# Designs tried in a protein design run: designed miniproteins, single chains, continued (4). Part 19

Each design is a single chain, and the fold is of that chain. pLDDT is the mean over its residues in the fold that is shown.

## One batch from the design tools (miniprotein)

Design m12633
Fold by ESMFold2-Fast:
Formats: C-alpha cells, structure tokens, sequence
Structure m12633 (fold): chain A 74 residues (1-74)
C-alpha cells in the first residue's frame, strides 16, 4: 500500500540521518530529521483530507530526498 511504502521510505531517511550523525555531520542529520517530520505532517494532512494524489506526490518527494541524502554521503 501507499501508506506502507511511505513509512518504509521515511524509515530509510531516518537511517540516513543516523549515518550522518555517525560521521559527525550533525547539521545534515538534523536537516534530514526535519524533512522526515515535515513529510509525516503532510501525510497526516493528506490522510485527513482523503487526498491520494497528494500522498503519491509525498512518496515521490521522499524518494527524491533519499537520493539526495545518499549522494551527500558519497
């Protein structure tokens, strides 16, 4: 389901934030954590409004944030 996929993507972002913490890149880790919180809030709002198109967009956004974070870790 979209819900399950989205939650999985947020978990991956949180793992990436932990990796930045391990590298001493605290500011980058905090930015990723802020992105996760923002995405969770937007998902909750989309769910409350019954807007599946917004949820699809949030999945795409989470995937993009994961890709960007992985590139930053290189």
Amino acid sequence: SLDERFDSLLAELEKLADEFYKQGRTEMAERIRADVERLRALKEKARQLGNEDVLQSLVTLAEKRIEEAKKELE
Scores: mean pLDDT 83

Design m12634
Fold by ESMFold2-Fast:
Structure m12634 (fold): chain A 90 residues (1-90)
Amino acid sequence: SAGDVLLRPNKLLKEILESVGLTGETYTRSEIYAGIGQYIIDKKLAAEPSNPTLIDVSGTPLGEILGKDKVDTRTKDLVDAINKNVTVVP
């Protein structure tokens, strides 16, 4: 279960989470994923409204984390990038 492990987001992820009202220092993996999902909705990052899983992250902190302008949320790219930008709290 991902519910019991606390993760500390890096500065870029922290900015994303703060923009959706998450002001804590540590979160579960599920909370981070939920916050990023809300960020995508709030910023209207869907590149094509008929395909909301394809997101345009150009010019955002999320784009900086990914190193690219577009990502399909159905791929591992977004999850892998998030996992590289958090640290496990001891």
Scores: mean pLDDT 79

Design m12635
Fold by ESMFold2-Fast:
Parts: C-alpha cells; structure tokens; sequence
Structure m12635 (fold): chain A 67 residues (1-67)
C-alpha cells in the first residue's frame, strides 16, 4: 500500500516536471499533495514520515530534470 502510493506520487511529479518548469521545492510540495490525495482515494492515513519521503522524491525528480 505505501509503496504503491509513493509510486503513484512519483508518476504524478514526473508528469508535472516534464510538462512544466518547477523548482525542487515546488515539486516537493506537489509530491506531498499527490501522496495525500492518493491516500484519501485509497481510504488511508498518511504519516509525517511518508509526507517527507514524498517531498524528498519531488525534489530529486526536479533536480534530475534540471541537470
């Protein structure tokens, strides 16, 4: 469940970064939002640690596209 939600958030962030110029911090915020929405859709609660993982994932994706 957690791994699936994080992969869904990853896919959403990669789509955003591919289509729009965003900063790493903007991508981090979007990753947190995408994870939170995916969890709501699944009826699951998101922990602070999971939110931070989604933020880190967003930053990493944006940094890779900026390189």
Amino acid sequence: AMDGLLERARDEVERLVREHPVTPEQAAAFGEMALTQAARDAGLTVTPEQKERARELGREIAERYAA
Scores: mean pLDDT 80

Design m12636
Fold by ESMFold2-Fast:
Structure m12636 (fold): chain A 81 residues (1-81)
Amino acid sequence: MEELIKKAEELIEKAQEALAAGKYEEAARLGREAAAAGLEAVKESDKENLPRAIGLALRGMGLAFEGALKAGKPELGAVPK
């Protein structure tokens, strides 16, 4: 779980950097990967870690959707089930 949280945090940082640089498709991909890592962390989380894992998943999804919308490709913001 800790590795998933760390991975999600690193991917969120990269997604934000890509978004700031105008690389919207890259930001969408990185945000989607961050959301997936955060969701996996949520599945493995105990009560103490659950809020952090949820926050990372939501932030990753937000970055994925923003990147996808700005790229004109809303499908890039979709998170796998």
Scores: mean pLDDT 77

Design m12637
Fold by ESMFold2-Fast:
Structure m12637 (fold): chain A 76 residues (1-76)
Amino acid sequence: SVHVLSDEEAAALREALVTELGLPEEVADRIVAALKRGVPVSVIAAELGLPEGTARRIAEVARRLGIPLVDERLFE
């Protein structure tokens, strides 16, 4: 089951992706928009051509913020 982000969760995650992971604002916005549609983080990272491990870093940040994991495959 994929967790769909609230607007508050989306805003907090977007800020963390830009400030803590150093992602460009456009990339962070695209990630958050796709997560709001229920797309798995691993799929988003692959589609955007992000470096390997970025999906895991996004999941780690979400966990720290108390946002449920979007993609169980990151830990398999």
Scores: mean pLDDT 75

Design m12638
Fold by ESMFold2-Fast:
Structure m12638 (fold): chain A 80 residues (1-80)
Amino acid sequence: MRDSLRHVAKIVRDELEELIKKNSSLLSPEQQKEVERLFKEIEELLDQAVASTDGETSRRLFEQAGEKAERLMALIKEAQ
């Protein structure tokens, strides 16, 4: 299970990083700071989810990371 979660976490992280990189020029300085804050929070939640020995805790942390990722994507879409 942890290896599968680690793989999913890497895909999510890589995709968000590329999305931020490609759209950074469209973001205001304030939006860039918010996106960077959300990305750091997502990375922390994904790392905690992968490190957790409790499946329910891992699931909840992944769901929280997903909610923050949706917020980050919405900010980028709004800037387009």
Scores: mean pLDDT 81

Design m12639
Fold by ESMFold2-Fast:
Structure m12639 (fold): chain A 81 residues (1-81)
Amino acid sequence: SAMQKQQEELTKFLIDAVGQLAAKYVIEGKPLPSLEELVDEVVDRLVGDMKDEARRLLEKRREEVEKQIKLGVEAAREYLE
């Protein structure tokens, strides 16, 4: 369905955004936040009605979020050194 496709696109966007945020913290020399803190920061940038859906989508795919954070951190570290 169109709704399922929109949810998948939103989920991929959000997972990527969390990974990019983690990479940004590493590049800026800041302490890396927890997964929950990174998710909260990404979700807080959305409009109110989307926050609950975004958090649910990220929680459902937590293992993919963790992998994307790791990839973003590793890429940022390789870029710096």
Scores: mean pLDDT 84

Design m12640
Fold by ESMFold2-Fast:
Structure m12640 (fold): chain A 96 residues (1-96)
Amino acid sequence: SAEALREVLGRLEQLKKRIEAGEITSLDQLIKAMEELARYAEELGLDDVARLIRTAINLVKEEYEKTKGDLDRAKEVALNALDAVITYVRHLLAEA
C-alpha cells in the first residue's frame, strides 16, 4: 500500500500543478481530472482517498453553481481540497 500511496500522491501533486499553471480551462476538464484520480485511487484500494476526492468534486460543483460559473472560485476550492487530501496521504505514508 505504500507504493499505491506514493502513486496517488504523485498524481494529486501533478493535478495541483496543472490547476496552478492554468492548464484547466473549464469546469468539465477539472471534474474529469478529479474523477479520473478518484477512480485511480479506488483501483489501488485507497477507498478513503477516493471518497475524499469525490467529496471535493461535490464542493467544486457547488461553488461553481453558487458563483454562477466562476471557474477561478471552483479552482480555489479544488486546490484547497487537494491540499487536504495530499496532507492525508502524506500522513498515511509516514505511518506505513
Scores: mean pLDDT 90

Design m12641
Fold by ESMFold2-Fast:
Structure m12641 (fold): chain A 69 residues (1-69)
Amino acid sequence: DEEIRKLIEEMKPVADLLRNGQVSDRSVLELFDSLTPRQRAAVNAYLAGRILGLDEDEQVALFRRLLEA
C-alpha cells in the first residue's frame, strides 16, 4: 500500500501535465510508451482520483485492478 501511494505521488507531475493539456497527442503517446505498466497504472489511478474524487485508498484499489487485467 505505501509503495503504491509513493509511486502515485511520484507520478503526479506527469499526470498533471497530461491533465492540463500541456502536451501534444504525439508526446502523450511517446510518454505512455516510455512508462512501465505500473507507472501507467499509477498515472491513471491519480487522474481518476482527481476527476472522480477518489481518496488515497480508492486510488490504491484502482491501481491494483488496472494491473490485474
Scores: mean pLDDT 74

Design m12642
Fold by ESMFold2-Fast:
Formats: C-alpha cells, structure tokens, sequence
Structure m12642 (fold): chain A 88 residues (1-88)
C-alpha cells in the first residue's frame, strides 16, 4: 500500500530526529495498516483538491518561517495526498 509506505517513511524520519525507544517505534509501526485505512477513508470522504491547496499554503508559510519540522510534516502529508490520488 502506497499510504502504508508513506506512513512508514514518516515514522522513519521522525525516529531519526527524535529519541524514541525501539519498543515505541515497533508499536507505532504495528499501527500503520490501521492508520493507513483510516487515512484513506478520511481522504476519500474529503475534497482532496482542497486538502492539497491547504497543504501547499502551509508549505509556503513553513518555508517563509524556516520551520523545518512543519515543512517535513507538510511534505509527508502531500505525499499521502499524491498516493491517494494515484490510487483513485
């Protein structure tokens, strides 16, 4: 699943920048299939074009503010939108 792959990349990126235990990472990784299913249902019930526009605006604001943490989160969210659009 493309959504699962993106969530796993997000978890890997967060784990590299934040000291988390292997147990916490394993617990989060085990939740990815359920989170991917919930994310897909939410995104399919929503206006994907509107979500994309809001994320692009948030990305521009994060860049203007040099907020690398917010920028990384927004980029990861845009990858989820791209994956959902590709799966539709």
Amino acid sequence: SEIEAILEKMLDAVAKKSPASEEDIAAARAKIPALAAEAREYLLASDLARIRAELEEARAEARANNDEDVLAQVDAALEVVDAVEASL
Scores: mean pLDDT 73

Design m12643
Fold by ESMFold2-Fast:
Structure m12643 (fold): chain A 116 residues (1-116)
Amino acid sequence: MTEEEKFLREVREALLERIRKEFPNLSDEVYKAIEEALDKGYEKFVESLKAGKPLIEAIREGLKVFALELQEIADKYKLPDEVYSKLLNLLSETYQLLIDYAEGKLTREEVLERLR
């Protein structure tokens, strides 16, 4: 596992913990679907890095996969609009933190602190 792969795995875990904290009333099926969606995003990120893509492009591709899966989860489980909007806001926050990291504006530790 590369340092970048390790860091994005820690970001995935931090996101899962934050989602459980901010959205405590979701069903176990919805939490599992979100976890699987994050796994797909992480797998796409790793695939993109192995294909020799720049870190910024790998981050964008991984988060795009997660965003598409999250939309399908919202439609399938009929998530309230306010819940889906807040999840999209968390995704936007995560995107900005990871881009700032990739541009050298934030350390890995600062990203994890701000995300949690």
Scores: mean pLDDT 86

Design m12644
Fold by ESMFold2-Fast:
Structure m12644 (fold): chain A 61 residues (1-61)
Amino acid sequence: SLRDEAVEAARKAAEVMTPEEGNYYRALADAFEDPEIAKGYTDEQIREALEEARKKVEEAL
């Protein structure tokens, strides 16, 4: 699902970013994994988060 892809991308971004930015992406992934928190996001917002996390991973590689 879109949300599962966003979680995976955020987890990967957390591994390659600085500790400060890594903490942000870990928190973002945790939020998307929690259905009660994730329901507050639209599919568009989740897709934007996915694209940004993927961009961060690409820039780190």
Scores: mean pLDDT 80

Design m12645
Fold by ESMFold2-Fast:
Formats: C-alpha cells, structure tokens, sequence
Structure m12645 (fold): chain A 57 residues (1-57)
C-alpha cells in the first residue's frame, strides 16, 4: 500500500532520509519510528501523519 505525501510531508520525510512523492506502509513505519523514537506500524504512522496533514489517502 502507498500513501501520497503533501508538500509539508515531503519536507518532513526528507529530514528523516526519505524521498519521493509517495511512501509504502513500511516507509511510513520507518518515518513514524524516526519521528516518535518508538516502533510503530504503518497503519498507526499513517493515522498520525494524516492528522498532521503530511499525507493524503
């Protein structure tokens, strides 16, 4: 499954070493882990990032 990054999402993803306009659920898990400092699954990462306006469905 893939998610589309907003412009703000692309900037935040770049800070944690991820690039592109879309991320897989595994890449969202990695992004969430790097932002929170704890392991997080792709679905929970997606919810947090969507609430913050960093990704779209």
Amino acid sequence: MTYTLTADGQAVAALVGLAGTTLTSAQLSEMGERLTGEPIDGAEAARGLERDGLITR
Scores: mean pLDDT 77

Design m12646
Fold by ESMFold2-Fast:
Structure m12646 (fold): chain A 65 residues (1-65)
Amino acid sequence: MSEILLEVAQLEARLMLSHLSVRVRLDGETVTIEVDASDPEAIALAREGEAWLREKGLEARIVVR
């Protein structure tokens, strides 16, 4: 649990340094990355983050709005 929170915090920092409209949330044991559909660069960054989290053994998903 603490380990997951640290991973989420690190990912949130990376995303926020590039795109302030990207939001990361922890829903139980799943990391949800929410991104604006009007920003294709933010979507690409979110996809990289999803892959990175899955490589760490975390459940991740992207929500485009």
Scores: mean pLDDT 72

Design m12647
Fold by ESMFold2-Fast:
Structure m12647 (fold): chain A 79 residues (1-79)
Amino acid sequence: MELEKELLKLMQEAAEVKAEYDRNIAAGDPEGVAASRKRMEELLKKIDELIEKAREMGNDYIVEKARFLKEGLEEYLAR
């Protein structure tokens, strides 16, 4: 299903941007930290779009998985 593929892609992108953020923090790179935070914010918008699309299609499984992904990314941004 297309929604499942989109969720997997967003999960992979979230893992990559979290790793990028951690590397930038460790390197003491404030511009890199700001750039990775911006990418996380852009990814959150894509996750919200997926949640809305999944709700419209009645796909509660994808809604719950995408909400969990969103919460994890929001927790990372709160650090």
Scores: mean pLDDT 84

Design m12648
Fold by ESMFold2-Fast:
Structure m12648 (fold): chain A 63 residues (1-63)
Amino acid sequence: NETAAISARLVLRSLGASDEEIEAGVARFEKEGTAGFARDLRALGASDQMIRAAVLSLEHLQK
């Protein structure tokens, strides 16, 4: 889903991820879904509230 991938990129960029980290994070999201993505967000210092909001948004876009 293109919209979910774009949203994932924006979330990673907002956390200060490098271009390389953004592409790796999007690739992990495409392969492992929201669980893999949440792990990457936590590693980048995202709060539990931010991770939950991002996961819910991405799951909604994947319907």
Scores: mean pLDDT 80

Design m12649
Fold by ESMFold2-Fast:
Structure m12649 (fold): chain A 75 residues (1-75)
Amino acid sequence: MALDTAIQICSLATQGKQAEAEALINSLNATQQQKQSLLDLVKEIVANSGSTDDNPILRNAERQLCSAVIEIQRN
C-alpha cells in the first residue's frame, strides 16, 4: 500500500465520502479487525464533519485514522 492511499482515505472521510473511504479500507492488506477499527474511525470522522470550526474530536479521529493506515502499511 502506498502513502497516497492513506492520504486518500483521510481526505475522503473528511469530505463525508464514507462509502469511498470504506472501499479503500477494504482494499488494504490487513486483518478484518484492523479494517473494522479503520471503518469505526471513518464513521466518527463523518459524524463530526461539516463544521467550519477546528473540531478537536474530528482532528483527533483524522490523525488516528491516518496513523493507523500507515502502521498497517508498514507491518
Scores: mean pLDDT 73

Design m12650
Fold by ESMFold2-Fast:
Structure m12650 (fold): chain A 94 residues (1-94)
Amino acid sequence: MTNMVEMFTKLYKRMSPFLTSEDKRLLAEALQLMPEISQNELTPEQIKELMLRYQNKLNAIREALLELPESLQRELVRVEGMLIMEANMKIELS
């Protein structure tokens, strides 16, 4: 079982001092999509839609994310990589 949601929640708390209220709102909305992507009953189309929504929210704050300390950027890349891998595996197994 991937601790991806827990890892991202902890990362969110560490990132919060560097983000505006609007950036934090969009990041929190992206976080809320992660448990939905982890559902076993999703179609490939639903997984792709949820991933697109997640990516769009992160891309909206991408400039702020690029200004984070390098350590936080590395952890974000790792957690995003885990999410992308899980989503792709579910699509390929469907």
Scores: mean pLDDT 76

Design m12651
Fold by ESMFold2-Fast:
Structure m12651 (fold): chain A 67 residues (1-67)
Amino acid sequence: VKISREEVRELARELGISPSAARRYLSTVIRRLERDGEVDVSELARELGISEEQALLLVQRAIELLT
């Protein structure tokens, strides 16, 4: 999936991270959703070094992009 620059910038602002990190994190979540159909939010948060709230928002945005 090709993620728009604007979507990445908005997500980066919402999460308080860099646009490059937001793009990388979105790509990771999208790949896992495509492969497994689900993502463990707590494990994702730990792996990426973000909060569970941030991880949940990231997963929601990834699902929207896959629809």
Scores: mean pLDDT 80

Design m12652
Fold by ESMFold2-Fast:
Order: structure tokens, then C-alpha cells, then sequence
Structure m12652 (fold): chain A 71 residues (1-71)
């Protein structure tokens, strides 16, 4: 799926650890967030927390932002 491909790329970028990759990771997470509900974003964060703690954190922040916009 598109979400799976975006997530895999974000995890790969986190493993490279360059500063330029952080901005791209943020863009990839934003694209994932457009396709998923806040609950789905949190479940995805839980699934990747051990592989990529930074990607998991970005997904949780995206979920919170999405919920605040729906209030």
C-alpha cells in the first residue's frame, strides 16, 4: 500500500540519521496522516516504536494535531 511504502521510506531515512532526512521524514508522515484516522496513526506508531522511535513520535504528534483540527 502507499502508506506502507511511505512508512518504510521514513524508517530508512531515520536509520541514515542525516539532518536533511528529518524534513523529508516530516513530509512522509504528513502524507500518511492525510490517509489515516488519529486512532490508526497511534496504532501505526505503536507498531514502529522499537524500529524507529522518531517516526513513532512524529506519527503520535500527527494524530494529536488531526484530533485538535476536528474539535
Amino acid sequence: SEVEQLLEEAIRLDQKGTQDDLARMSQLVAQIAQQLTPEELRRLAEEVKDTSPLTAEMLRVAALSKEERER
Scores: mean pLDDT 82

Design m12653
Fold by ESMFold2-Fast:
Structure m12653 (fold): chain A 69 residues (1-69)
Amino acid sequence: VSKETVNQFKDLVKNVPSVFDSEEGRNALRTFVLTLPQEEALEVLIFLLESKDENARNFAIEVLKELPF
């Protein structure tokens, strides 16, 4: 179940990378990532850190700083 959610997120990011270009988009994705279990959240953030998109990488760095673990 969680793995499927992570895959859906990755597909969304690949198809709609412009979500990182707006504060509204970034805030929605941040909220989503923070609701994921620890392992799934880290998998998503690592995927974003490896992105060629600077906005996606910056988003991942900021969310990593806010994780409770």
Scores: mean pLDDT 74

Design m12654
Fold by ESMFold2-Fast:
Structure m12654 (fold): chain A 117 residues (1-117)
Amino acid sequence: SKESLEKAVEETKKILEKLAKEDPRVSEETKEIVIKALDKVLEANKKGEDVELSEEEQKALRHLYKILKELAEKGDKEAEKALQFLSAVMLSLELEAEPEELEELRKLSQKFVESLS
C-alpha cells in the first residue's frame, strides 16, 4: 500500500539520520542526497510516473546500500529492513549492477514485497 511505502521511506530516513551521526562513511551531504532521491521515487510512484535519478543520487544510494548490507550482516534488524526497501527501490530503477549484486537486490526486494503482503 502507499502507507507501507511511506512508512518504509520514513524508517529508512531514521536509520540514515542515525548513520550520519554515528558512521563517518555517511556524511550530512550524502544523507541529504539520499533523502532527496527517496522522496523523488516516492513522489513519482504516487503519481504513477517514471523517475530518473542523477548520477550523484545513484552513487549515494549504492554507498548507503553497502553500509546497510554490512550492518544487516552484523545483525542490525533496522538496517536489514532499510536494506530490503532500498533494494526494491534500486531494482525498480534498473540501476546497473554486477550479476551477484543484482541477484542479492532481487532476493532483498522479494523480502520487502513479502513484508507488504
Scores: mean pLDDT 76

Design m12655
Fold by ESMFold2-Fast:
Structure m12655 (fold): chain A 75 residues (1-75)
Amino acid sequence: RRRITREDIARAAVEIAEREGVAAVTLRRVAEALGVSVGTLYYHYRNLAELKRGMLELQVEEGVKLLVAAVEKVT
């Protein structure tokens, strides 16, 4: 089966922040949204701070068009 990537996780976290606010962004919530175990998320991101960094890295890669409001809330 296809493996999830750090980029997939960061993208899902950004989408959660956009829809539900930054407070809703947890490793468990992202795991639920992606249909994977929390352990799978911990393999890619050791903690929430690392995930927030991954979200910012994705914003740089995609450009500010993704979610300006979410970037302000997360950063």
Scores: mean pLDDT 73

Design m12656
Fold by ESMFold2-Fast:
Structure m12656 (fold): chain A 66 residues (1-66)
Amino acid sequence: GDEEERRNGIAGLVELGGLSEEEARRAVDAALAGDAEKTRALIDAMPGSGGRAVAGALARGHGVEL
């Protein structure tokens, strides 16, 4: 995966989504791996629209439609 994209995604989910670093890491890793089912489940569980927007953008960039 792209380490810089992963780090930026984690930072965005922590800052905008209110996620822990570990939760953000799981969501970004799923999106970068193109795991549509896991990515959708993690996004749906997010408490805020900002976190969902960041995770959704990463997922779409890697071929996952939400």
Scores: mean pLDDT 69

Design m12657
Fold by ESMFold2-Fast:
Structure m12657 (fold): chain A 61 residues (1-61)
Amino acid sequence: MTATAEQKQRLSSGDWQEQIDGIVELGGDRALVEEGVAKIAEGTQEGTNEGARLIGEAVLG
């Protein structure tokens, strides 16, 4: 299944809530995506790395 133009727009927005909704619509785990976004929002290098890992697990696992 390919992402729709609307889903791609949500994933590309600066609104993290819209990005969470877009990933969940693609079958991602909402709890892992929310944790990942919260880690990225900490603004630290460690938070960004951990957030990317959690979002990756939500989408791929």
Scores: mean pLDDT 66

Design m12658
Fold by ESMFold2-Fast:
Structure m12658 (fold): chain A 93 residues (1-93)
Amino acid sequence: DIKSLARTLIAQAGMLAEKLKEAGREDEAKRVSELIQRLETAYQNNDLEGLKEVARELIELAREIKERSTDPVLQRLADQTIEAAEELLKALE
């Protein structure tokens, strides 16, 4: 289940990064993409602490993106990323 939750977070964060890039928010898109790479590395290495750290950082970044956005699609994708990260953190306790 943890692996499924991590894959869900990777997919949701990936959609957020894509939409940020389309919106011309390249610095934020890059930051999300770097966190996705860290999440994938932690997932491959079965690094539970690394998964927790990246999930927390994704929640923080997605909240910043949501607060700075007037685009309802970006706000929804940020919310979905936060929700996926929170579910992963719950599973990792």
Scores: mean pLDDT 89

Design m12659
Fold by ESMFold2-Fast:
Structure m12659 (fold): chain A 87 residues (1-87)
Amino acid sequence: SHVAERSAMLMEAMEVYQEILDEKGLTSEKVLEMAKDPSKQQELLELLEEIKEETVRRMGEVSPELKEMAERLGNMEIKNFEELIKE
């Protein structure tokens, strides 16, 4: 099933994304703290963009399809954050 294959690729991209977050020391609590501080929101957005780029890079070394999935995941995470800080 194409759906099952896409789900597997998304899970792999999510795993790599989480690994990069851990490498940068970005815990859920730290992300939330930075999101609540207007002086740190720009730094957090820049970090999320860097994590997206690194996820895309690592997944792109494996296949073009995984690269596309990593780009979609990264864009969703950034968009969700941008919507959150607009409040």
Scores: mean pLDDT 79

Design m12660
Fold by ESMFold2-Fast:
Structure m12660 (fold): chain A 111 residues (1-111)
Amino acid sequence: GPTILDLVKLMEAAAAGNVEEAVKYFRDILEKLGLEATPETYAALALSVYNLIKATNGILEPKGFTEEVKELLEKAAKYYYQKKWDESRRYFLEAVRLLGGDAVAEALEAL
């Protein structure tokens, strides 16, 4: 499965607005999971990022992780537990959009 480092690299690339690197790290994670970019996969990534931030008490988070970004990731995680994959994906992409801008969010959505 994806490592903690893979999740950190994805979120740092997203926070930097680096579309090419964010897409690369997202695809690397998909390959490690053996999965396609489905709403459930986005929901699982949102949960993984949220759990990483909570478990490390923010130690492994990019400087762009505001309380608003964390709240969107928490909503994505809650929808994951409800098996509402489309809603979870939407909140994850909104967190990415707030973190790194429209271009990176739209590129990850288009996968």
Scores: mean pLDDT 83

Design m12661
Fold by ESMFold2-Fast:
Structure m12661 (fold): chain A 61 residues (1-61)
Amino acid sequence: MKYTYTFEVPADDAAALREQINKFIEDLKKKGYEIKKLTAEVEARLENGQRVLKVTLTAEA
């Protein structure tokens, strides 16, 4: 089964990126899912003059 989560973080904020990925993984683990594959698609965007990363995580369980 596939689970998808999309979020945005500032391009220079590695901690925020890591926190969002960890939350997604932990939420799936709390639901009893075993993650067999995790894929990330990253799109760099400019929003209100700031560089942001639009990240889509896909987990296969």
Scores: mean pLDDT 81

Design m12662
Fold by ESMFold2-Fast:
Structure m12662 (fold): chain A 63 residues (1-63)
Amino acid sequence: MKTKEQHLEGAAFEAITEVGLEDREKVIERAKEILESEGLEASDEEVEKAVDRVVQTLAELGL
């Protein structure tokens, strides 16, 4: 992924696959850890929005 938005959504998706959809706070924390490991700085608000966006997309797909 090459844009900051793509990195945010990718980290959110990875976090969801690791911790599941039911614990939003854990998903946000894991997404932040993934982004930090990639050297990308993101605000809590940016991570929360990315997580919510990915969760909404998965819900629309019935996942």
Scores: mean pLDDT 79

Design m12663
Fold by ESMFold2-Fast:
Structure m12663 (fold): chain A 92 residues (1-92)
Amino acid sequence: SSMREIILLESEATVVSIQLFIVEKTKPPKEEAQKILDKVDKKVKEIKKQLDDLKKKHPPKTPLEKQQVESLEATIEDNEERIEKLRKELEE
């Protein structure tokens, strides 16, 4: 079902959020932080593309489906902002 696909994307987005939280709290060496940020940036782009494709094939119809999509979009946006902020903090 389309809802199963959205739940999987939400789970993947949550893993990105956790990885970003670890970077924010532990402040690892620049080289290690850069590798993590490159990985999560790629993953967020993949999630965003998969969500866009899913919305085209299976537009959200119910209030619950709309809320799930909206929640995932908010998580993606938050992750994108956090990646950008952390990248700027690593630039000399």
Scores: mean pLDDT 86

Design m12664
Fold by ESMFold2-Fast:
Structure m12664 (fold): chain A 61 residues (1-61)
Amino acid sequence: MSLEQQSAINKAASKLMDYADEKGIPREKAMEAFQRALAEAPPDASADELFELGKKELEKL
């Protein structure tokens, strides 16, 4: 995995955890949603794309 991909993943994860905390959603659910987003995301996905996919998966939980 490239440094850029690692950075994007870390940034998206941080954004999603902050979003979940503000919405009163358990961090465990946010982490599950993020893992699902990573599995479905294209390998070149940006931090913003990963964050949007994470929110979409979180809404299904």
Scores: mean pLDDT 80

Design m12665
Fold by ESMFold2-Fast:
Structure m12665 (fold): chain A 94 residues (1-94)
Amino acid sequence: MKEREREELERRIRELEQDIKDGLEVLEKYSKEGNEEAKESLELLQELVRLYRERGDLSLLTVAAAGARYAVEKKFKRAKEILQRALERVRAEE
């Protein structure tokens, strides 16, 4: 792998991981306040991140970050829908 291409990939991964971190913080806050959709989205996001860490599949990281971005916008239903569909696809491919 060319060093420049590796640096660009590593930067992209860091950006996606930051989106996930921001989404997790918002979901944890609203889950503690009793928001059921935020709680469900938190559990789904945590599971998708776990699967990414086990498999190294960048597509899982990308979808997790997309769900996390909706969570930051407080669109918890949309975050849940995206994350749930991603997990269903992963399990269907097993």
Scores: mean pLDDT 84

Design m12666
Fold by ESMFold2-Fast:
Structure m12666 (fold): chain A 65 residues (1-65)
Amino acid sequence: AAAAEAARRKAIEEGLERQYAALIERGELTEKLKERMEKTVEASENPGNSGGVPAFEAEDNLIKA
């Protein structure tokens, strides 16, 4: 179900954020690894729900107008 998938994505995002935040505090996680993790989470969040225009781009267009 879509609701279950959304909850799962949120849990994955929060889990990854907690994980790499702890690694950053240890000084073990490089910025490259952090960026890779963030891109992976973002990709899993938008598999097809927003196949068109991303919401942030729509808002950016409104601000620029």
Scores: mean pLDDT 59

Design m12667
Fold by ESMFold2-Fast:
Structure m12667 (fold): chain A 99 residues (1-99)
Amino acid sequence: SATDYAVQLMEQAARDPAYAEEAVRAIAGLVSAGDYKGAEKAAEALADAITQLYLEDPAKAQEVMALVRREAAKSTKEAEELVEKMVAKAQAAAAQALA
């Protein structure tokens, strides 16, 4: 499904920042199609992947977050807001896990 593809792209973006643009575009595509539930699921997969990356390599996690935010800012307002929400969730989860 389009949702499963977006989830896979989000997981890939956490491993390789080159996928950040396509991952954000996939979320924006789900939103524009009215699949808000699918977009939220894909964005949550990004949050989970970034949280894991923070535990392994905080510098890489910051790089991925910066690139995803940059691509989201070039996209729709809805995609930008969803990405920012998920980035905040990932940062909070990582801080709690490291405490």
Scores: mean pLDDT 77

Design m12668
Fold by ESMFold2-Fast:
Structure m12668 (fold): chain A 70 residues (1-70)
Amino acid sequence: SLEEFKKQLEEELERFKELLKKLSKDEVKKLRDEKIKHFEDIKKKLSKEQQELLDEYIKEFEKIAEEHIK
């Protein structure tokens, strides 16, 4: 369901935040780039509503990664 998809994205975002605490800046950049590529690939197979949620998640993911890289 859409609600389950949103919850999965929120849980993945929290796991990502925890992982960032253990990674170097170079590792964070690499992980960010790999994750964004993965999200763009799966986006093509998602419903319109799921695509909108994923786009919101991608923006938050990029913001968190960029703040860590500073």
Scores: mean pLDDT 81

